# Designed miniproteins, single chains, continued (2), part 61

Each design is a single chain, and the fold is of that chain. pLDDT is the mean over its residues in the fold that is shown.

## One batch from the design tools (miniprotein)

Design m6109
Fold by ESMFold2-Fast:
Structure m6109 (fold): chain A 83 residues (1-83)
Amino acid sequence: GKTLSSDELKELLAEKIAERTDVSKEEILELLKKTDGDVVEMAKKLMETFGIEKEKIAEAIAEVAEELGQDGEKVKKLILDAL
């Protein structure tokens, strides 16, 4: 799998969420950099701040997980169950 820094992970996640929404990558990335917590806390902040649907966030997180060699479908289910 591809190894990324925390900042690179947040940039990739911001890109994938921006592709699925009308929110800019820069706005998403700024929020993610300000969020202290795990991926579930980041997802909650994105939903609260930008009104993004949980399904879109879960799909973006799953796509990032797949690019890193993880099971994207499993990650998507875990995120949806946590939200």
Scores: mean pLDDT 79

Design m6110
Fold by ESMFold2-Fast:
Structure m6110 (fold): chain A 96 residues (1-96)
Amino acid sequence: KEEELEKLIEEIAKLENIDPDTVRLYILSVLYLVTEALQLEINENIKGLVKRTLLDAGFSEEVAELAYKAILLFDEILKEKNITVRQAYLDELRRL
C-alpha cells in the first residue's frame, strides 16, 4: 500500500511538473480538510467534493482521479498505523 501511494504521488508529480513532496502535502491538505475541518469520512459519497476541490486547485481531471486514489490510500495507511491525519499533515509541513 505504501509503495502504491508513492507511485501515485510520483505519477501526479510528473504530470503536473511539481515536486513529489508538494503533491504529498497537497493530498494531506485535502484529506485534512475533509476529515478534520468538515468531519466527513473518505468514501464514494464525498468523491465529487474531493475531485472538485482538486480541479479548483488547477489539477486536470486525470490528475484529480489519481489524487483521489492517493487520498483513499493515504487515509487507509494512516488508519492502519493509528496515525491521525492532523499528525501526518503537521509532519509534512515540518519537511518544507
Scores: mean pLDDT 77

Design m6111
Fold by ESMFold2-Fast:
Structure m6111 (fold): chain A 60 residues (1-60)
Amino acid sequence: MSQEEIDELRRKYASYYSASAVWKSAVPYSDDPQLDLERSKELERKAEAYREQYLKALGL
């Protein structure tokens, strides 16, 4: 895997993690807190999948 591909995995991880945090921060003001928490967790799972690929590419 090229360095550019590794950097892309890191960017995707950061992007999905940030999106998850935004959804989670809105939960106290949500009409459906449980659904918003589930969305946050799905985005976090996507972030973690990219993070695992990134770490594997680094040999960690």
Scores: mean pLDDT 79

Design m6112
Fold by ESMFold2-Fast:
Structure m6112 (fold): chain A 81 residues (1-81)
Amino acid sequence: MKKVLDIDALMGTRSEAERVLEEALRLAEEKGYSVIVVGRHPSGIVTVVVAKTEDKSLRLLPVRDMTPVETIELAKKEAEE
């Protein structure tokens, strides 16, 4: 089974979304992560996941209405590919 070890998830409220995204971008640069996935839940939770890919091309995926779990799963799929 494919294994994703280099993944970090940040969570915040809708009012913290900009700060959470800034922290995720900084973390991605510091650790050399190449994928950023942003999920917004209707409840007001924002999840930003950063993951390392083999090609190291920086990719910011379009913001989607997703649960935190769905956001993490999408980042894992991108990192495994």
Scores: mean pLDDT 68

Design m6113
Fold by ESMFold2-Fast:
Structure m6113 (fold): chain A 102 residues (1-102)
Amino acid sequence: SSKLRQEYSRLISEMTGLAIRLIGLAIDSGDDEVRKEVNRLILEAIKLADDSETEEEFEKLREKVKEELKRLSEVASPDIVEEAKRLVETAEKAARIRIELL
């Protein structure tokens, strides 16, 4: 439906904004390990949103994103982790809408 396509586009735009904010926070942290883990999380979140074609694939990609979020939480400050959680939640919502559109 046109409404689902509009919602998907909105969520992808929101993910882009969250990713840009996360990159900025990671740079401001001055920690190279935080920067590397943020980049890994963003890459896996994009794969979740763009590559999920079935519920089984969604769950596998979601598990990878959760593993990267856990790794980030071990090195990053709470403010970075909270923003990362928002990115993950938005990617999950986008992925579910994508599956409904296929």
Scores: mean pLDDT 88

Design m6114
Fold by ESMFold2-Fast:
Structure m6114 (fold): chain A 85 residues (1-85)
Amino acid sequence: SMSVIQKVKDLAKQAVTADQNGDVQTALQNINQIVDIAEKNKNDKSVLEAALEGMKEVLANAQHHSVILSAIGAILRLIGLLLDL
């Protein structure tokens, strides 16, 4: 749904902002929430694509090693979910 897509976009923007401010824990929490939303909506291609775009943005702006690794792991998982459609 559009509301789920908007939530994913907001969480991705919040993860970028948190990481840039040194709040790594909040950035990781937001990454985990996006993955959880994607898993719960694994049959919704639009949600999976929004989550993938959000994780690519988090990775492109990543300031901390743990955020980089979490974003990469999330991207690989999301690609797996998309290929299973």
Scores: mean pLDDT 90

Design m6115
Fold by ESMFold2-Fast:
Structure m6115 (fold): chain A 94 residues (1-94)
Amino acid sequence: SSEETLGLAFLSELKHIGELAVEDPEKARELLEETEKLFKTQDLSEELRKVFEEAIKRVRELLENAEKLSKEELRKKFTEILKEAMDKFRKLMA
């Protein structure tokens, strides 16, 4: 479905943002804002929209605190956010 394709594309972008966040937090923030703008143009169910909005919020908060975290801590916390978003997405698509 179009929602499944969009959800997978969003999760792929979040993974890329997480990889960038360790090397270039500022570029990761730019990509997150672009991803949020693109996401807001899509016709999504309320449930899927909430999953994406929560993931974006958590990533934004993590990036705001990136200077206080080691690269390893940043990777770990980002992986936790991505796993939770993936689990919620999978439950909605099941």
Scores: mean pLDDT 84

Design m6116
Fold by ESMFold2-Fast:
Parts: C-alpha cells; sequence; structure tokens
Structure m6116 (fold): chain A 71 residues (1-71)
C-alpha cells in the first residue's frame, strides 16, 4: 500500500514534468507571435501556457499529498 502510493506519486510527477515542458513551449510561441505583431495568437498561446502550468502544479500537489500519506 505504501509502495503503491509512492509509485502513483512518481507517475504524477512525470506527468507534471511533461505538462511543465509544454507550458514552456507555448510561452515561447507566445513571445514569437508578439515579436511578429500577431497579438491575437500571442494571447492564445499565453492562455495555453497558463493552462498547462496550472495542470502541472495541480499534479505536483497531488503527488506531494500521496508522498505525505506514504510516510
Amino acid sequence: ERQKLLEQAKELRREAIRKDAESGLYRMASESYRILGDEKKAEEYDKLSEKYDAEARKLEEQAAELEKQAE
């Protein structure tokens, strides 16, 4: 049971890392569109970056809770 919680936490942390990386890519895309003068696309990619960052943080919090339960 303790081992199962730790494995679940590890899976959530891996998913959080993927979401965080995607957030970074969308932030870079937003910056590129601002440089090109496409404010509408820049705002769209900013929103995607915020969404993926929030998802990554939620997964990290869930993993931390499972780790606390495992101790």
Scores: mean pLDDT 86

Design m6117
Fold by ESMFold2-Fast:
Structure m6117 (fold): chain A 109 residues (1-109)
Amino acid sequence: AVKVLEVVSESLARVLEAMGVKEGGTIRFTKEKVEAALEKVDLSPETRENILKLAELVDGRTATLTRNEEGEPVVILHVPEDKLEEAKEIALSIPDTKEVREVESFLVL
């Protein structure tokens, strides 16, 4: 089992959509791919910087786009364990982030 971060954020979900990810889809969350996606999404400079920092911490591990029971967009980030707390703080710094949860996952990545 691995721990993942579940982030309820429309801004982060829009970045994954700009990367070509649909609901239920998974992608490698790299700084290069995120930089390209940010050119297609109108976000504040601060939000863009925080999402780029998050991509650096994820370091090419997977991100999955899904929805919670309320129908809100959820991005599931596979973050290295030693970066989980820093990634959580950055995710919470995104203004439209409603919730960040550490969850134990049995995902095959």
Scores: mean pLDDT 84

Design m6118
Fold by ESMFold2-Fast:
Structure m6118 (fold): chain A 103 residues (1-103)
Amino acid sequence: MKEKEEEIKKKAEELKQKIDNFLTSLRDYATQKLKEAEKGPPELKPVIDAYKGLIEAANADTYEEIRKKLEEIKQKYPQFEAINRIVDYLLKKLDELEELEKK
């Protein structure tokens, strides 16, 4: 029983670190993509708004706020498959963390 609790705690800490590292990489990635899109034609305005949304999600102070912002991106910009793959990956990791922390 004690060994199982320690194992769950370790998995939760490892998953949190993986999420935090991904969020850092996502900020850099979305910032770079935003700069590239801003140099393009006006038709890229929705893509620009989607990358701004990703930066806002990555900069949110809580995992619950990150989740809400990611869900908003998915609802507003379903046409951007690459962006939605990133969103789906993070939402899945947040779901895995929530399941591990349920006591």
Scores: mean pLDDT 81

Design m6119
Fold by ESMFold2-Fast:
Structure m6119 (fold): chain A 94 residues (1-94)
Amino acid sequence: FTEAALRELEEVVRAKLEELERRIRESESEEVKEVARREMEELQLAWEQGRRVLTGLLAQAAPEQHPALAAKFRAILEELLAEIERRVEEAERA
């Protein structure tokens, strides 16, 4: 379970990083490129820290607590991804 949950979260992060990289490549706006690059850096840092925290918590938690911990971290990640999307879209509209 633990490894599958971490892999799923890692895939979500990877997909968003690939999307941001594509937007950087396809955009004609330097402002959009700058915002997307900054958001990629923030996402990478947040995931590095979050993965470390989640791994530590899963190692200390009882197996029956693992689904709730994974769900909580997924919700936090989804909120972060939504905020990143909002900021990039705001730059694209300017």
Scores: mean pLDDT 82

Design m6120
Fold by ESMFold2-Fast:
Structure m6120 (fold): chain A 82 residues (1-82)
Amino acid sequence: SVEEIRKIVEPVIRKYGGVLDSVEEQPDGTVVITGSFPSIERAYNASLAVKKALESKGYTGVKTTITSLDDGSAEVTLTVPK
């Protein structure tokens, strides 16, 4: 559920100095998570930790995209399939 996913990911994102921006269920039943981080390195390490945390709760096939921003910060998008 969106609620369970939020409870799993938010503490991990905060641990890496990031902010959880959204957790949204798409019409096809996939869940899209977005988070902002002060650096690409923190975003990368956070994305691995979030993926592992989700997998430990039975959420498999998680896809990750990291986008670098002009100020040196980064955004992470994780997609959890139905």
Scores: mean pLDDT 86

Design m6121
Fold by ESMFold2-Fast:
Structure m6121 (fold): chain A 73 residues (1-73)
Amino acid sequence: SARDRLEEVLAETDKRLEELNDKNASNEEKIKVLEETVARLRALLPDLDPATRALAERVIAHLEGMIAALRAA
């Protein structure tokens, strides 16, 4: 389902960010992963039910906040 794809994208992103943190990767590399995740989540929005879509939109907003924080650091 679209919800299962959403959960998969988030799990993959968490794993990629953990790997980047473990190897002390640059903020640019972390931002790239977050931007790719936002794009993937936005692509899923039309296929999600209204409740899951609202959740996904909140997650996107949170990720965009993380990107802004990394750019400011």
Scores: mean pLDDT 86

Design m6122
Fold by ESMFold2-Fast:
Structure m6122 (fold): chain A 82 residues (1-82)
Amino acid sequence: MEDEARRLVAEAEELLRQGKFREAAEQAIRAALLALQVNTDKDAILKAIGLILRAIGLMLEGKYREAAEQGIRGARLALRHS
């Protein structure tokens, strides 16, 4: 699952570079949710959940670029303590 989460983060970053912001946000949120399943640090998990919720809120506002950026941050934070 950690390798899959890392792959999805890389795909989200590439989609951001291509200007595919909605697809980038969707992949970033998926990566972050997957990364939470392998994390053992409760503080990192809580912070990552906050970033994921912010990303979802930004998607609901149509702010897909910002949503992708917050989702990637959440995924990377969750992966650091797995």
Scores: mean pLDDT 81

Design m6123
Fold by ESMFold2-Fast:
Structure m6123 (fold): chain A 65 residues (1-65)
Amino acid sequence: SADLHLALLVAVAVSIDTGERLEVEERDGRLVIRTDGSPAGKEAAREAARLIERRTGKRVEVEAV
């Protein structure tokens, strides 16, 4: 979907900027960002989620490993 493509681009950009590894999934119309569960990874994932939600109007979930 277009929302998934946008989410992937944002996650890649935030990963490059922060050095944190973020993965994006779409399940049943939901966007999910996965992080390693570190404090820095969680903060990076929340920043990416906020940017995606602002642009798509779609809720983004953050999951830790």
Scores: mean pLDDT 83

Design m6124
Fold by ESMFold2-Fast:
Structure m6124 (fold): chain A 77 residues (1-77)
Amino acid sequence: MHELRDKLAAALRAKDYDTALAVLEELRRLIEGADSAQKPRLQAEAALILSEVERVRAELPEPVLAAADEIRRLLQR
């Protein structure tokens, strides 16, 4: 999980939004496929990843923002 957060942070710094979007899509699949034992860890790590997105929100293209919002919605169920 540290790997996804680090990869996202690096992509956002480089303005590599294709990689940022790919990381968010991978996280979404992990959350959707998670069993009840995995969900608390995934929710905690996803919250950290979403905080990285929020820090640079004004610089992000719409598809990246939409992907982050979808993850946030999944975590609030």
Scores: mean pLDDT 79

Design m6125
Fold by ESMFold2-Fast:
Structure m6125 (fold): chain A 67 residues (1-67)
Amino acid sequence: MSVEEAKRLGRRMVRLLVAAGHRGATVVARVTVDGEEREAETELRPDMTAEQAQRALEEAIDRVVES
C-alpha cells in the first residue's frame, strides 16, 4: 500500500486496538516506496495510549520511507 494509505489505515487500526484493551501487539505495515515494497514493524505496549500508539506506528512508517 502507499505511505498515505498505510498511515490512514494504521491510525484507525491502533485506535481500535487501544479501545479493545489490547495486551500488547506487533503491528506490521507493508508500504510501497518508489516501487519497492518495504515493511514497517512496531511493537505496541499494553501501557500505550491511543496517541502514543499512533505516534509509534507513524514513526516506524516514516523510518522505512526515509531510509
Scores: mean pLDDT 75

Design m6126
Fold by ESMFold2-Fast:
Structure m6126 (fold): chain A 85 residues (1-85)
Amino acid sequence: MEAERALQMLDALEDAIEQLIAAGASVDEIKAVALAGLDVMIEKATDPEIKAIFQEMRAKVEKATSADEILAAVREARAKVEALV
């Protein structure tokens, strides 16, 4: 149940990032949106394992230097949450 909601949030975040890339947004703009979304997701997470996955993803996004690295971090987090279902 909670993992399913986490997957929905990650899918929405990936879609938002892909839309920003299509619109020609800078890496800094994409990163700012991704970090803001992740901060909300971490705050709302009540499952410690899901929260840990989001925190690990946030650290990877913060270090990312390209849109592809940001998308890779989102997709990795999604795969880890999907393994909990």
Scores: mean pLDDT 84

Design m6127
Fold by ESMFold2-Fast:
Structure m6127 (fold): chain A 88 residues (1-88)
Amino acid sequence: MEEKIRKIRELGLKLLELAKKIKDKKEQALVLEAVRLIHEGIRAIEEGDYERARKLAEEVKRLAEKIKNEEAQKTILEAADLILEIAE
């Protein structure tokens, strides 16, 4: 579990770096919103609120569908899947 949480945090940091390279301000805002929701998902896991963690992960997946940057989309989906694996 601790290794998965660490990986999710690393994916969040990667997304912040990817956001800096995105020229479209609307898409950049979507990536930053995904980072916010991912951090809220980690907090929900740490609080033992696995129902909230699952809902946040599903919201993150829906947000990823609106993102055109393939690397950012893939990274967001990987983070969401890790949250869902912990919250099962």
Scores: mean pLDDT 87

Design m6128
Fold by ESMFold2-Fast:
Structure m6128 (fold): chain A 78 residues (1-78)
Amino acid sequence: SLLEEKKKQIDEAAAKSKSVEEFKKLVAEILKDVKDEELLNELATYAVRQLRAVFGVENGGEASVNAEKEEILKLAGH
């Protein structure tokens, strides 16, 4: 499925990225062509989860998760 394909691309971006900024830029490129809003939201949420797991980024709380998700979506042109 497109969801599984895009999740794998996000996992590869996390594995090869050397910084949070590089990861966010790679994820934005992965998400820029996604037209389904539900799929886009799921993938952005997954990307934030991978960001925290791989890079140890902990800003704390739901507001921080939502802010990171919105930043990625804006970079993707959404």
Scores: mean pLDDT 77

Design m6129
Fold by ESMFold2-Fast:
Parts: sequence; C-alpha cells; structure tokens
Structure m6129 (fold): chain A 66 residues (1-66)
Amino acid sequence: IKEEIIKLLQSHGLSEEEATRLAEIVIETKDSDPAGVYLVLKGASAEEAEAVGKKIEELLKKAGLI
C-alpha cells in the first residue's frame, strides 16, 4: 500500500522524499485529505488534488485501512 501511494504521488510531481513522507501521513491518519492539501499548496489544481485523493482512498480501501 505505501509503495502504491508513493508511486501515485511521484506521478503527480512530488519527489521520492516528499511522496514517502506524505504516504506515511496518509496511512497513519487513514485519510487522503493531507495529500490533496499538500498538492494544492505545491500548485496543483483543486480538480487534480481531488482526483489524486480519490485514488488514494481506493488504495486505502483495498488495503483494509478504511
């Protein structure tokens, strides 16, 4: 699950270090919102952040975390 979230975040412009730290936060909180907020702060559109958040939510569901 962590590796899948890292790959997804990197595909949307985050570095490996940023993606790794953010994936850890998402898994610990069991919430996609931190990733969406961070992407917007880094200049992503609201639409892009929402799409990434939904993908993370599906990954968390598949892993049984939510």
Scores: mean pLDDT 79

Design m6130
Fold by ESMFold2-Fast:
Structure m6130 (fold): chain A 78 residues (1-78)
Amino acid sequence: SEPSNEDIRLALAVLLNDNPLSDELLQKLGIPAPKDFDERVELIRRLIDRLEKSPDPEDQFFARQARDALERRLKERG
């Protein structure tokens, strides 16, 4: 089944914080676990895009926060 917007927010929080349990959570939500950093970034971008399409202003706000966090992470890595 497709993950809910609440599940997507949880997945994004875990992915953006490099939580060691992220792969287990993603599998439970039916989301393929990324094998490397580039796949993780691509997954994060796809999840953000899905939240940005939500009519809920809270989902759109969270998507913006997640995008900012991802951009910061990418700059820190060079």
Scores: mean pLDDT 79

Design m6131
Fold by ESMFold2-Fast:
Structure m6131 (fold): chain A 100 residues (1-100)
Amino acid sequence: MTMDQYQQLMDQGNQAYRQGNYQDAVRIYQQIVDDYPDDDGGQSNLGDSYYQLGDYQSAVDYYQQSLSIDPDSVTTQRNLGRSYQQLGDYQRSQQYFQQS
């Protein structure tokens, strides 16, 4: 995928997310993650979209991938902590909140 295609997909995904079309956001951000697996933004936006759908396990998986690329992301650490809290994993939730 080209840089122009990346920007178009990111804009489309962001638009779907802002409109509350979280299933469309997942589909679009998944394409970004497939084509740009080392993009922490794509990974975290996919995590956000799964979180909004109540799929907290998928949210955890993509936030962890985002943190493997950018381990110092306070926002991603907090979102990962919140996702673990929703899953009832309070030990991991506390660990990530302490990192942020």
Scores: mean pLDDT 87

Design m6132
Fold by ESMFold2-Fast:
Structure m6132 (fold): chain A 80 residues (1-80)
Amino acid sequence: SEETVKSAAEGVQKALEELKDKEIVSAKELGEALIEGGKKSKDKDASESLIGLGEVVAESDAEVNGIEGLKTLLESAKSA
């Protein structure tokens, strides 16, 4: 539902806020922050989606451009 998407976007924003003071963020740190955001979500579907996404991201050796991609997704979700 749209409400589930917005709840997921809120969880992503909370994860990004935890990382905002870091100049360089690894995929592992981003994935771990997403998992924690998902665990704190009261929406079960949003929680499961964020945890699943965070686990996949945490297994990657990729750096940082994923944060800009996630910000774009968050902005799109807010306009829906």
Scores: mean pLDDT 65

Design m6133
Fold by ESMFold2-Fast:
Structure m6133 (fold): chain A 66 residues (1-66)
Amino acid sequence: MREFTVEYNGKLFRVVLDGDTVTVTPLSGGTQAEADALAASWSRGVKELGEEAGLELLRAAEAAAS
């Protein structure tokens, strides 16, 4: 399990990666519907690109949110 803080469209989300599953929770300004859409999109991306590429993408997003 890996946890990240990600900025998307000027809003903050908590992202948890557990295997091929991505769970997203809104932290600031985001809605649950946006979080659910991001979780579905990123879970698919991790499955298609692999764990390493998924981790790199999430790490880059976290760095951009700093």
Scores: mean pLDDT 73

Design m6134
Fold by ESMFold2-Fast:
Structure m6134 (fold): chain A 66 residues (1-66)
Amino acid sequence: SQVDLDAAINRAAIAAARELGLDPAATALAVYQVLVNGVPLREAARRAGLSVGATSRAVRAVKEAL
């Protein structure tokens, strides 16, 4: 279901944050905005207070985990 997918994305984002040395809350916010809400990568990074590079790595890690 969509709810199960959203939960899986959130768990994967937190795991990616730990692996990449990023703030878990900021990473989960940025990844969720990109993958679920369709927010452009740069805008999601700005809103979360992350670099575009960090956000890109986190999004890729989450996609590979799913």
Scores: mean pLDDT 85

Design m6135
Fold by ESMFold2-Fast:
Structure m6135 (fold): chain A 66 residues (1-66)
Amino acid sequence: SSARRREEERRRLMEEIIELGSEHTALAMKRTLKKKTGELTEEELKEIEERIEELNERLAELEAQL
Protein backbone atom coordinates (compact mmCIF):
# COMPACT_ATOMS: atom_id res chain seq x y z
CA SER A 1 0.00 0.00 0.00
CA SER A 2 2.84 2.47 0.80
CA ALA A 3 4.52 1.71 -2.55
CA ARG A 4 1.23 2.35 -4.41
CA ARG A 5 0.70 5.65 -2.55
CA ARG A 6 4.28 6.65 -3.43
CA GLU A 7 3.58 5.91 -7.13
CA GLU A 8 0.33 7.96 -7.03
CA GLU A 9 2.18 10.86 -5.31
CA ARG A 10 5.00 10.63 -7.89
CA ARG A 11 2.41 10.76 -10.71
CA ARG A 12 0.84 13.92 -9.23
CA LEU A 13 4.29 15.53 -8.87
CA MET A 14 5.15 14.63 -12.48
CA GLU A 15 1.85 16.08 -13.76
CA GLU A 16 2.50 19.35 -11.86
CA ILE A 17 6.11 19.45 -13.15
CA ILE A 18 4.86 19.03 -16.75
CA GLU A 19 2.26 21.80 -16.29
CA LEU A 20 4.74 24.27 -14.72
CA GLY A 21 7.38 23.30 -17.30
CA SER A 22 4.91 24.12 -20.08
CA GLU A 23 4.26 27.56 -18.54
CA HIS A 24 8.04 28.13 -18.27
CA THR A 25 8.51 27.23 -21.97
CA ALA A 26 5.60 29.48 -23.04
CA LEU A 27 7.02 32.47 -21.09
CA ALA A 28 10.55 31.92 -22.47
CA MET A 29 9.10 31.76 -26.00
CA LYS A 30 6.97 34.89 -25.43
CA ARG A 31 10.08 36.76 -24.19
CA THR A 32 12.11 35.67 -27.25
CA LEU A 33 9.37 36.55 -29.77
CA LYS A 34 8.55 39.96 -28.23
CA LYS A 35 12.28 40.79 -28.03
CA LYS A 36 12.67 39.92 -31.74
CA THR A 37 9.68 42.12 -32.76
CA GLY A 38 10.79 45.01 -30.50
CA GLU A 39 7.53 44.81 -28.49
CA LEU A 40 9.19 43.79 -25.20
CA THR A 41 8.95 46.57 -22.59
CA GLU A 42 11.27 46.71 -19.54
CA GLU A 43 8.21 46.15 -17.30
CA GLU A 44 7.07 43.06 -19.27
CA LEU A 45 10.65 41.69 -19.27
CA LYS A 46 10.84 42.08 -15.47
CA GLU A 47 7.43 40.41 -14.98
CA ILE A 48 8.35 37.49 -17.27
CA GLU A 49 11.77 36.99 -15.61
CA GLU A 50 10.25 37.17 -12.09
CA ARG A 51 7.64 34.54 -13.06
CA ILE A 52 10.30 32.30 -14.68
CA GLU A 53 12.39 32.53 -11.46
CA GLU A 54 9.29 31.62 -9.38
CA LEU A 55 8.59 28.65 -11.68
CA ASN A 56 12.25 27.51 -11.45
CA GLU A 57 12.04 27.51 -7.63
CA ARG A 58 8.72 25.58 -7.64
CA LEU A 59 10.06 23.06 -10.18
CA ALA A 60 13.21 22.50 -8.07
CA GLU A 61 11.05 21.83 -4.98
CA LEU A 62 8.84 19.34 -6.87
CA GLU A 63 11.83 17.57 -8.50
CA ALA A 64 13.47 17.22 -5.04
CA GLN A 65 10.35 15.26 -3.95
CA LEU A 66 10.75 12.71 -6.80
Scores: mean pLDDT 85

Design m6136
Fold by ESMFold2-Fast:
Structure m6136 (fold): chain A 105 residues (1-105)
Amino acid sequence: SEARDAVLEELKKRLRQFVKRLPTMTDEEADAAIRELVEKARQLAAEHGLDPETVASLAESLARILKALYRGEITREQAEAFVATLPDPRVQALARELIDEVEKL
């Protein structure tokens, strides 16, 4: 739907900004940024008539995987395995692009 497309594009933009900030953040700052991103995802979903908790949960899962990958807490293969469990191929493609961006840091 057009609403889903708009929410996914805004989430992609915010997650990309989060990835770019990872090298400058402590763990506490990164966790605070994830909480802020999750709250914004919930608000965006509600504004577009989508389930806020589903979108918030997706945003949190993606942000935590990207943080864990950057910190070396998980491998790329583990991150990709998690992404493969996500139900939307468009979300999977978005997540793989962000994983590539983390690996370029």
Scores: mean pLDDT 88

Design m6137
Fold by ESMFold2-Fast:
Structure m6137 (fold): chain A 63 residues (1-63)
Amino acid sequence: GSREEIREAAEKLLAGEPLDERQRRALEEFLASQGSTVSLDEILADPVLARVAGADVLAALDE
């Protein structure tokens, strides 16, 4: 996915908003590229992990 799609997905994840299929794929692909050992489904199942992951992705995109 594009940086824009990843950013939008991360912002929704941080806000606790539902992700569409495109946003889920963009975020999953980005997390895999960063070497994440946690699946997106595991992150979405835990509201605390979802907020932390959203913030971490936004920080990574903002360098």
Scores: mean pLDDT 78

Design m6138
Fold by ESMFold2-Fast:
Structure m6138 (fold): chain A 76 residues (1-76)
Amino acid sequence: SAQAELERRIVEHLDRLIETLPAVLATAPPAEAVRIADGLIAALRAFLETQELSPEVRAAVERLIATLEAVKAEFE
């Protein structure tokens, strides 16, 4: 279905962000990288709380949050 195809593309895009975003954040000063990561984590958590997502999309968002938390911990 069109819905299943859209969800698959969303998961693919989220997985790409998991792969690329840590390297992008590493180009910023540590304090700025932490601030950006905190903002993204807050936005993603709010998204999980307000949206009814498929298990696959929810899992991908949770993986992205975990990746951002790990990046934040690296700079602390």
Scores: mean pLDDT 83

Design m6139
Fold by ESMFold2-Fast:
Structure m6139 (fold): chain A 82 residues (1-82)
Amino acid sequence: SLEDELFKELDKDGDGRVTPEELREFFAKYANYVPTDEEIARADKDGDGYLTPEEVRELLAWLKEHAPELYKTLEDYIKKKS
């Protein structure tokens, strides 16, 4: 799925976790958007400073509703890598 593909792209060190910095770098590079600290904190529901695959799925669901152009940019990027 898009969520699983995105998580894999964000998890650059392969440890099964995504840092807020990795998320910000990815969005800045491919979507010309920098998530706010509040958006990151909302996505990091377990408060450990990392995003799980489920939290990334929830973030993408929110983007699809509230920032559909950003969601489409991410979807197009992932499709191009396939």
Scores: mean pLDDT 72

Design m6140
Fold by ESMFold2-Fast:
Order: sequence, then structure tokens, then C-alpha cells
Structure m6140 (fold): chain A 98 residues (1-98)
Amino acid sequence: TPLENAARVAIEALKQGHGKAATPAAASGLGFAGDRELAVQWAEAAHIASGGTVENALKAAEAGLRGDPELVAEYSKQAGAGDEWATAARRGAEAGHQ
């Protein structure tokens, strides 16, 4: 399933230090599955693995749980995430609003 495929891709990329590549797949898959909390946790883990700051990753996760996709993207960028990761995290949070 899309969720299982996203999880496998994210796990493998994280193990190889490719957190930026894993985050879009994990966030999108988990968000569309309706497990918004898990999607945010996976985005946080991928961001930390890519060399982002733990503090900003936690703020992004909390913003996602509060249903604020704009803050998720903003804190992700402040933690050093590229635009692709920030956009995917935002989309995952928006999908999880359902």
C-alpha cells in the first residue's frame, strides 16, 4: 500500500543518511492515511537524520499536531530543511486535517 511503501522508503533513506529524500514520501503517505501524528513523527525523525535541529523539528511536529501547516513549513525551514521537505511536511499536515 502507499503507506507501507512510504514507510519502507523513509526507513531505508534514513539508514543511509538521506533524510531529505525520505521525508516527502513518509509525510505524504502517512498524512493521506489519516494518521497525522505518525506522519509528523516520521517527518521529525527524517529531519533530525538530515542534520536539522531537534528543537525546530519538535516545533514543526507540534505545529502539525495543532493543525498549522504553515508553521510546520516555517519551522522545518528554520531547522535547515530544503523547500521540498518543507512543502511535503505542509501537505502531509493539511491531509491529516481530515
Scores: mean pLDDT 53

Design m6141
Fold by ESMFold2-Fast:
Structure m6141 (fold): chain A 83 residues (1-83)
Amino acid sequence: GRGEELEEMIKKAEELIKELQAALAKYKPSAALQQRAAQVIANLQRVIDMLTGKVIKSNEEILKEFEETVKQAEAILAEIKAE
């Protein structure tokens, strides 16, 4: 149901934060890439705050920001691994 979908979205965002933190520790990328990764982690945390109701946004806005931020996280992970 709707609650299960919400829990899955929160879990996905939390898993991406952990994966980014692990990749930064393992690959030790350039300072510029570290700054970009820190911004993406902050964006993922903001999305979790929206999903948990700490920040009030419409369901449509939350879904859009979640999808965009997940794509950014996956892209930066690929860049960290390729550097």
Scores: mean pLDDT 85

Design m6142
Fold by ESMFold2-Fast:
Structure m6142 (fold): chain A 99 residues (1-99)
Amino acid sequence: SETEKLLFELANILVEEAKKQFPDAEFPEIKDKSQLSEVLALLRKLLNPELTDEEVEVIKEYLNSLSDEELAAELYGELSRLRPPSEEELKIIDEILSL
C-alpha cells in the first residue's frame, strides 16, 4: 500500500501538470491502479491525437500488465515530456524504484 500511495501521488502530480496544458480534458479520479492506466492512456492520446481508439485500448491493456516499478517509469516518462521533474518529485520516483 505504501508503493501504491507513492504511485498515486506521482500520478496526481502528472494529472495536475497535464491539466495546465489540456484544461478541457477530463481526467479520472485515481482510486486504484486501473485508473493509473486510464490517466496514462488519456495523456498519450492528448499528446498523440492521431492514435485510434483501438490503439489507445492496446496501450491501456499494456499499462494494466505493468508492475508498480514499470508504472512509475511510465508516469515519470510522461511527466518529463511535460516538464522537468522537481527534486521532490525525483525522490518519490526513487522511493518507488528502490527496495
Scores: mean pLDDT 81

Design m6143
Fold by ESMFold2-Fast:
Structure m6143 (fold): chain A 57 residues (1-57)
Amino acid sequence: SMQKLIQQAILKLGDMIGSGMSLDQAKQTMLDNAPDKKHQDAVKQAYNILKQSFDNS
């Protein structure tokens, strides 16, 4: 499901940030490695969720 892909994307973005990448670098890396449009859409939604979380903290 799309919701599961978004959750997986959130976890991967979090791992990349924890390793020293910026949120924008992590997003770009995941988009470049996305196998299809559904995964790209999941990455974009995950990025928006994380960005909104950081901006509202």
Scores: mean pLDDT 84

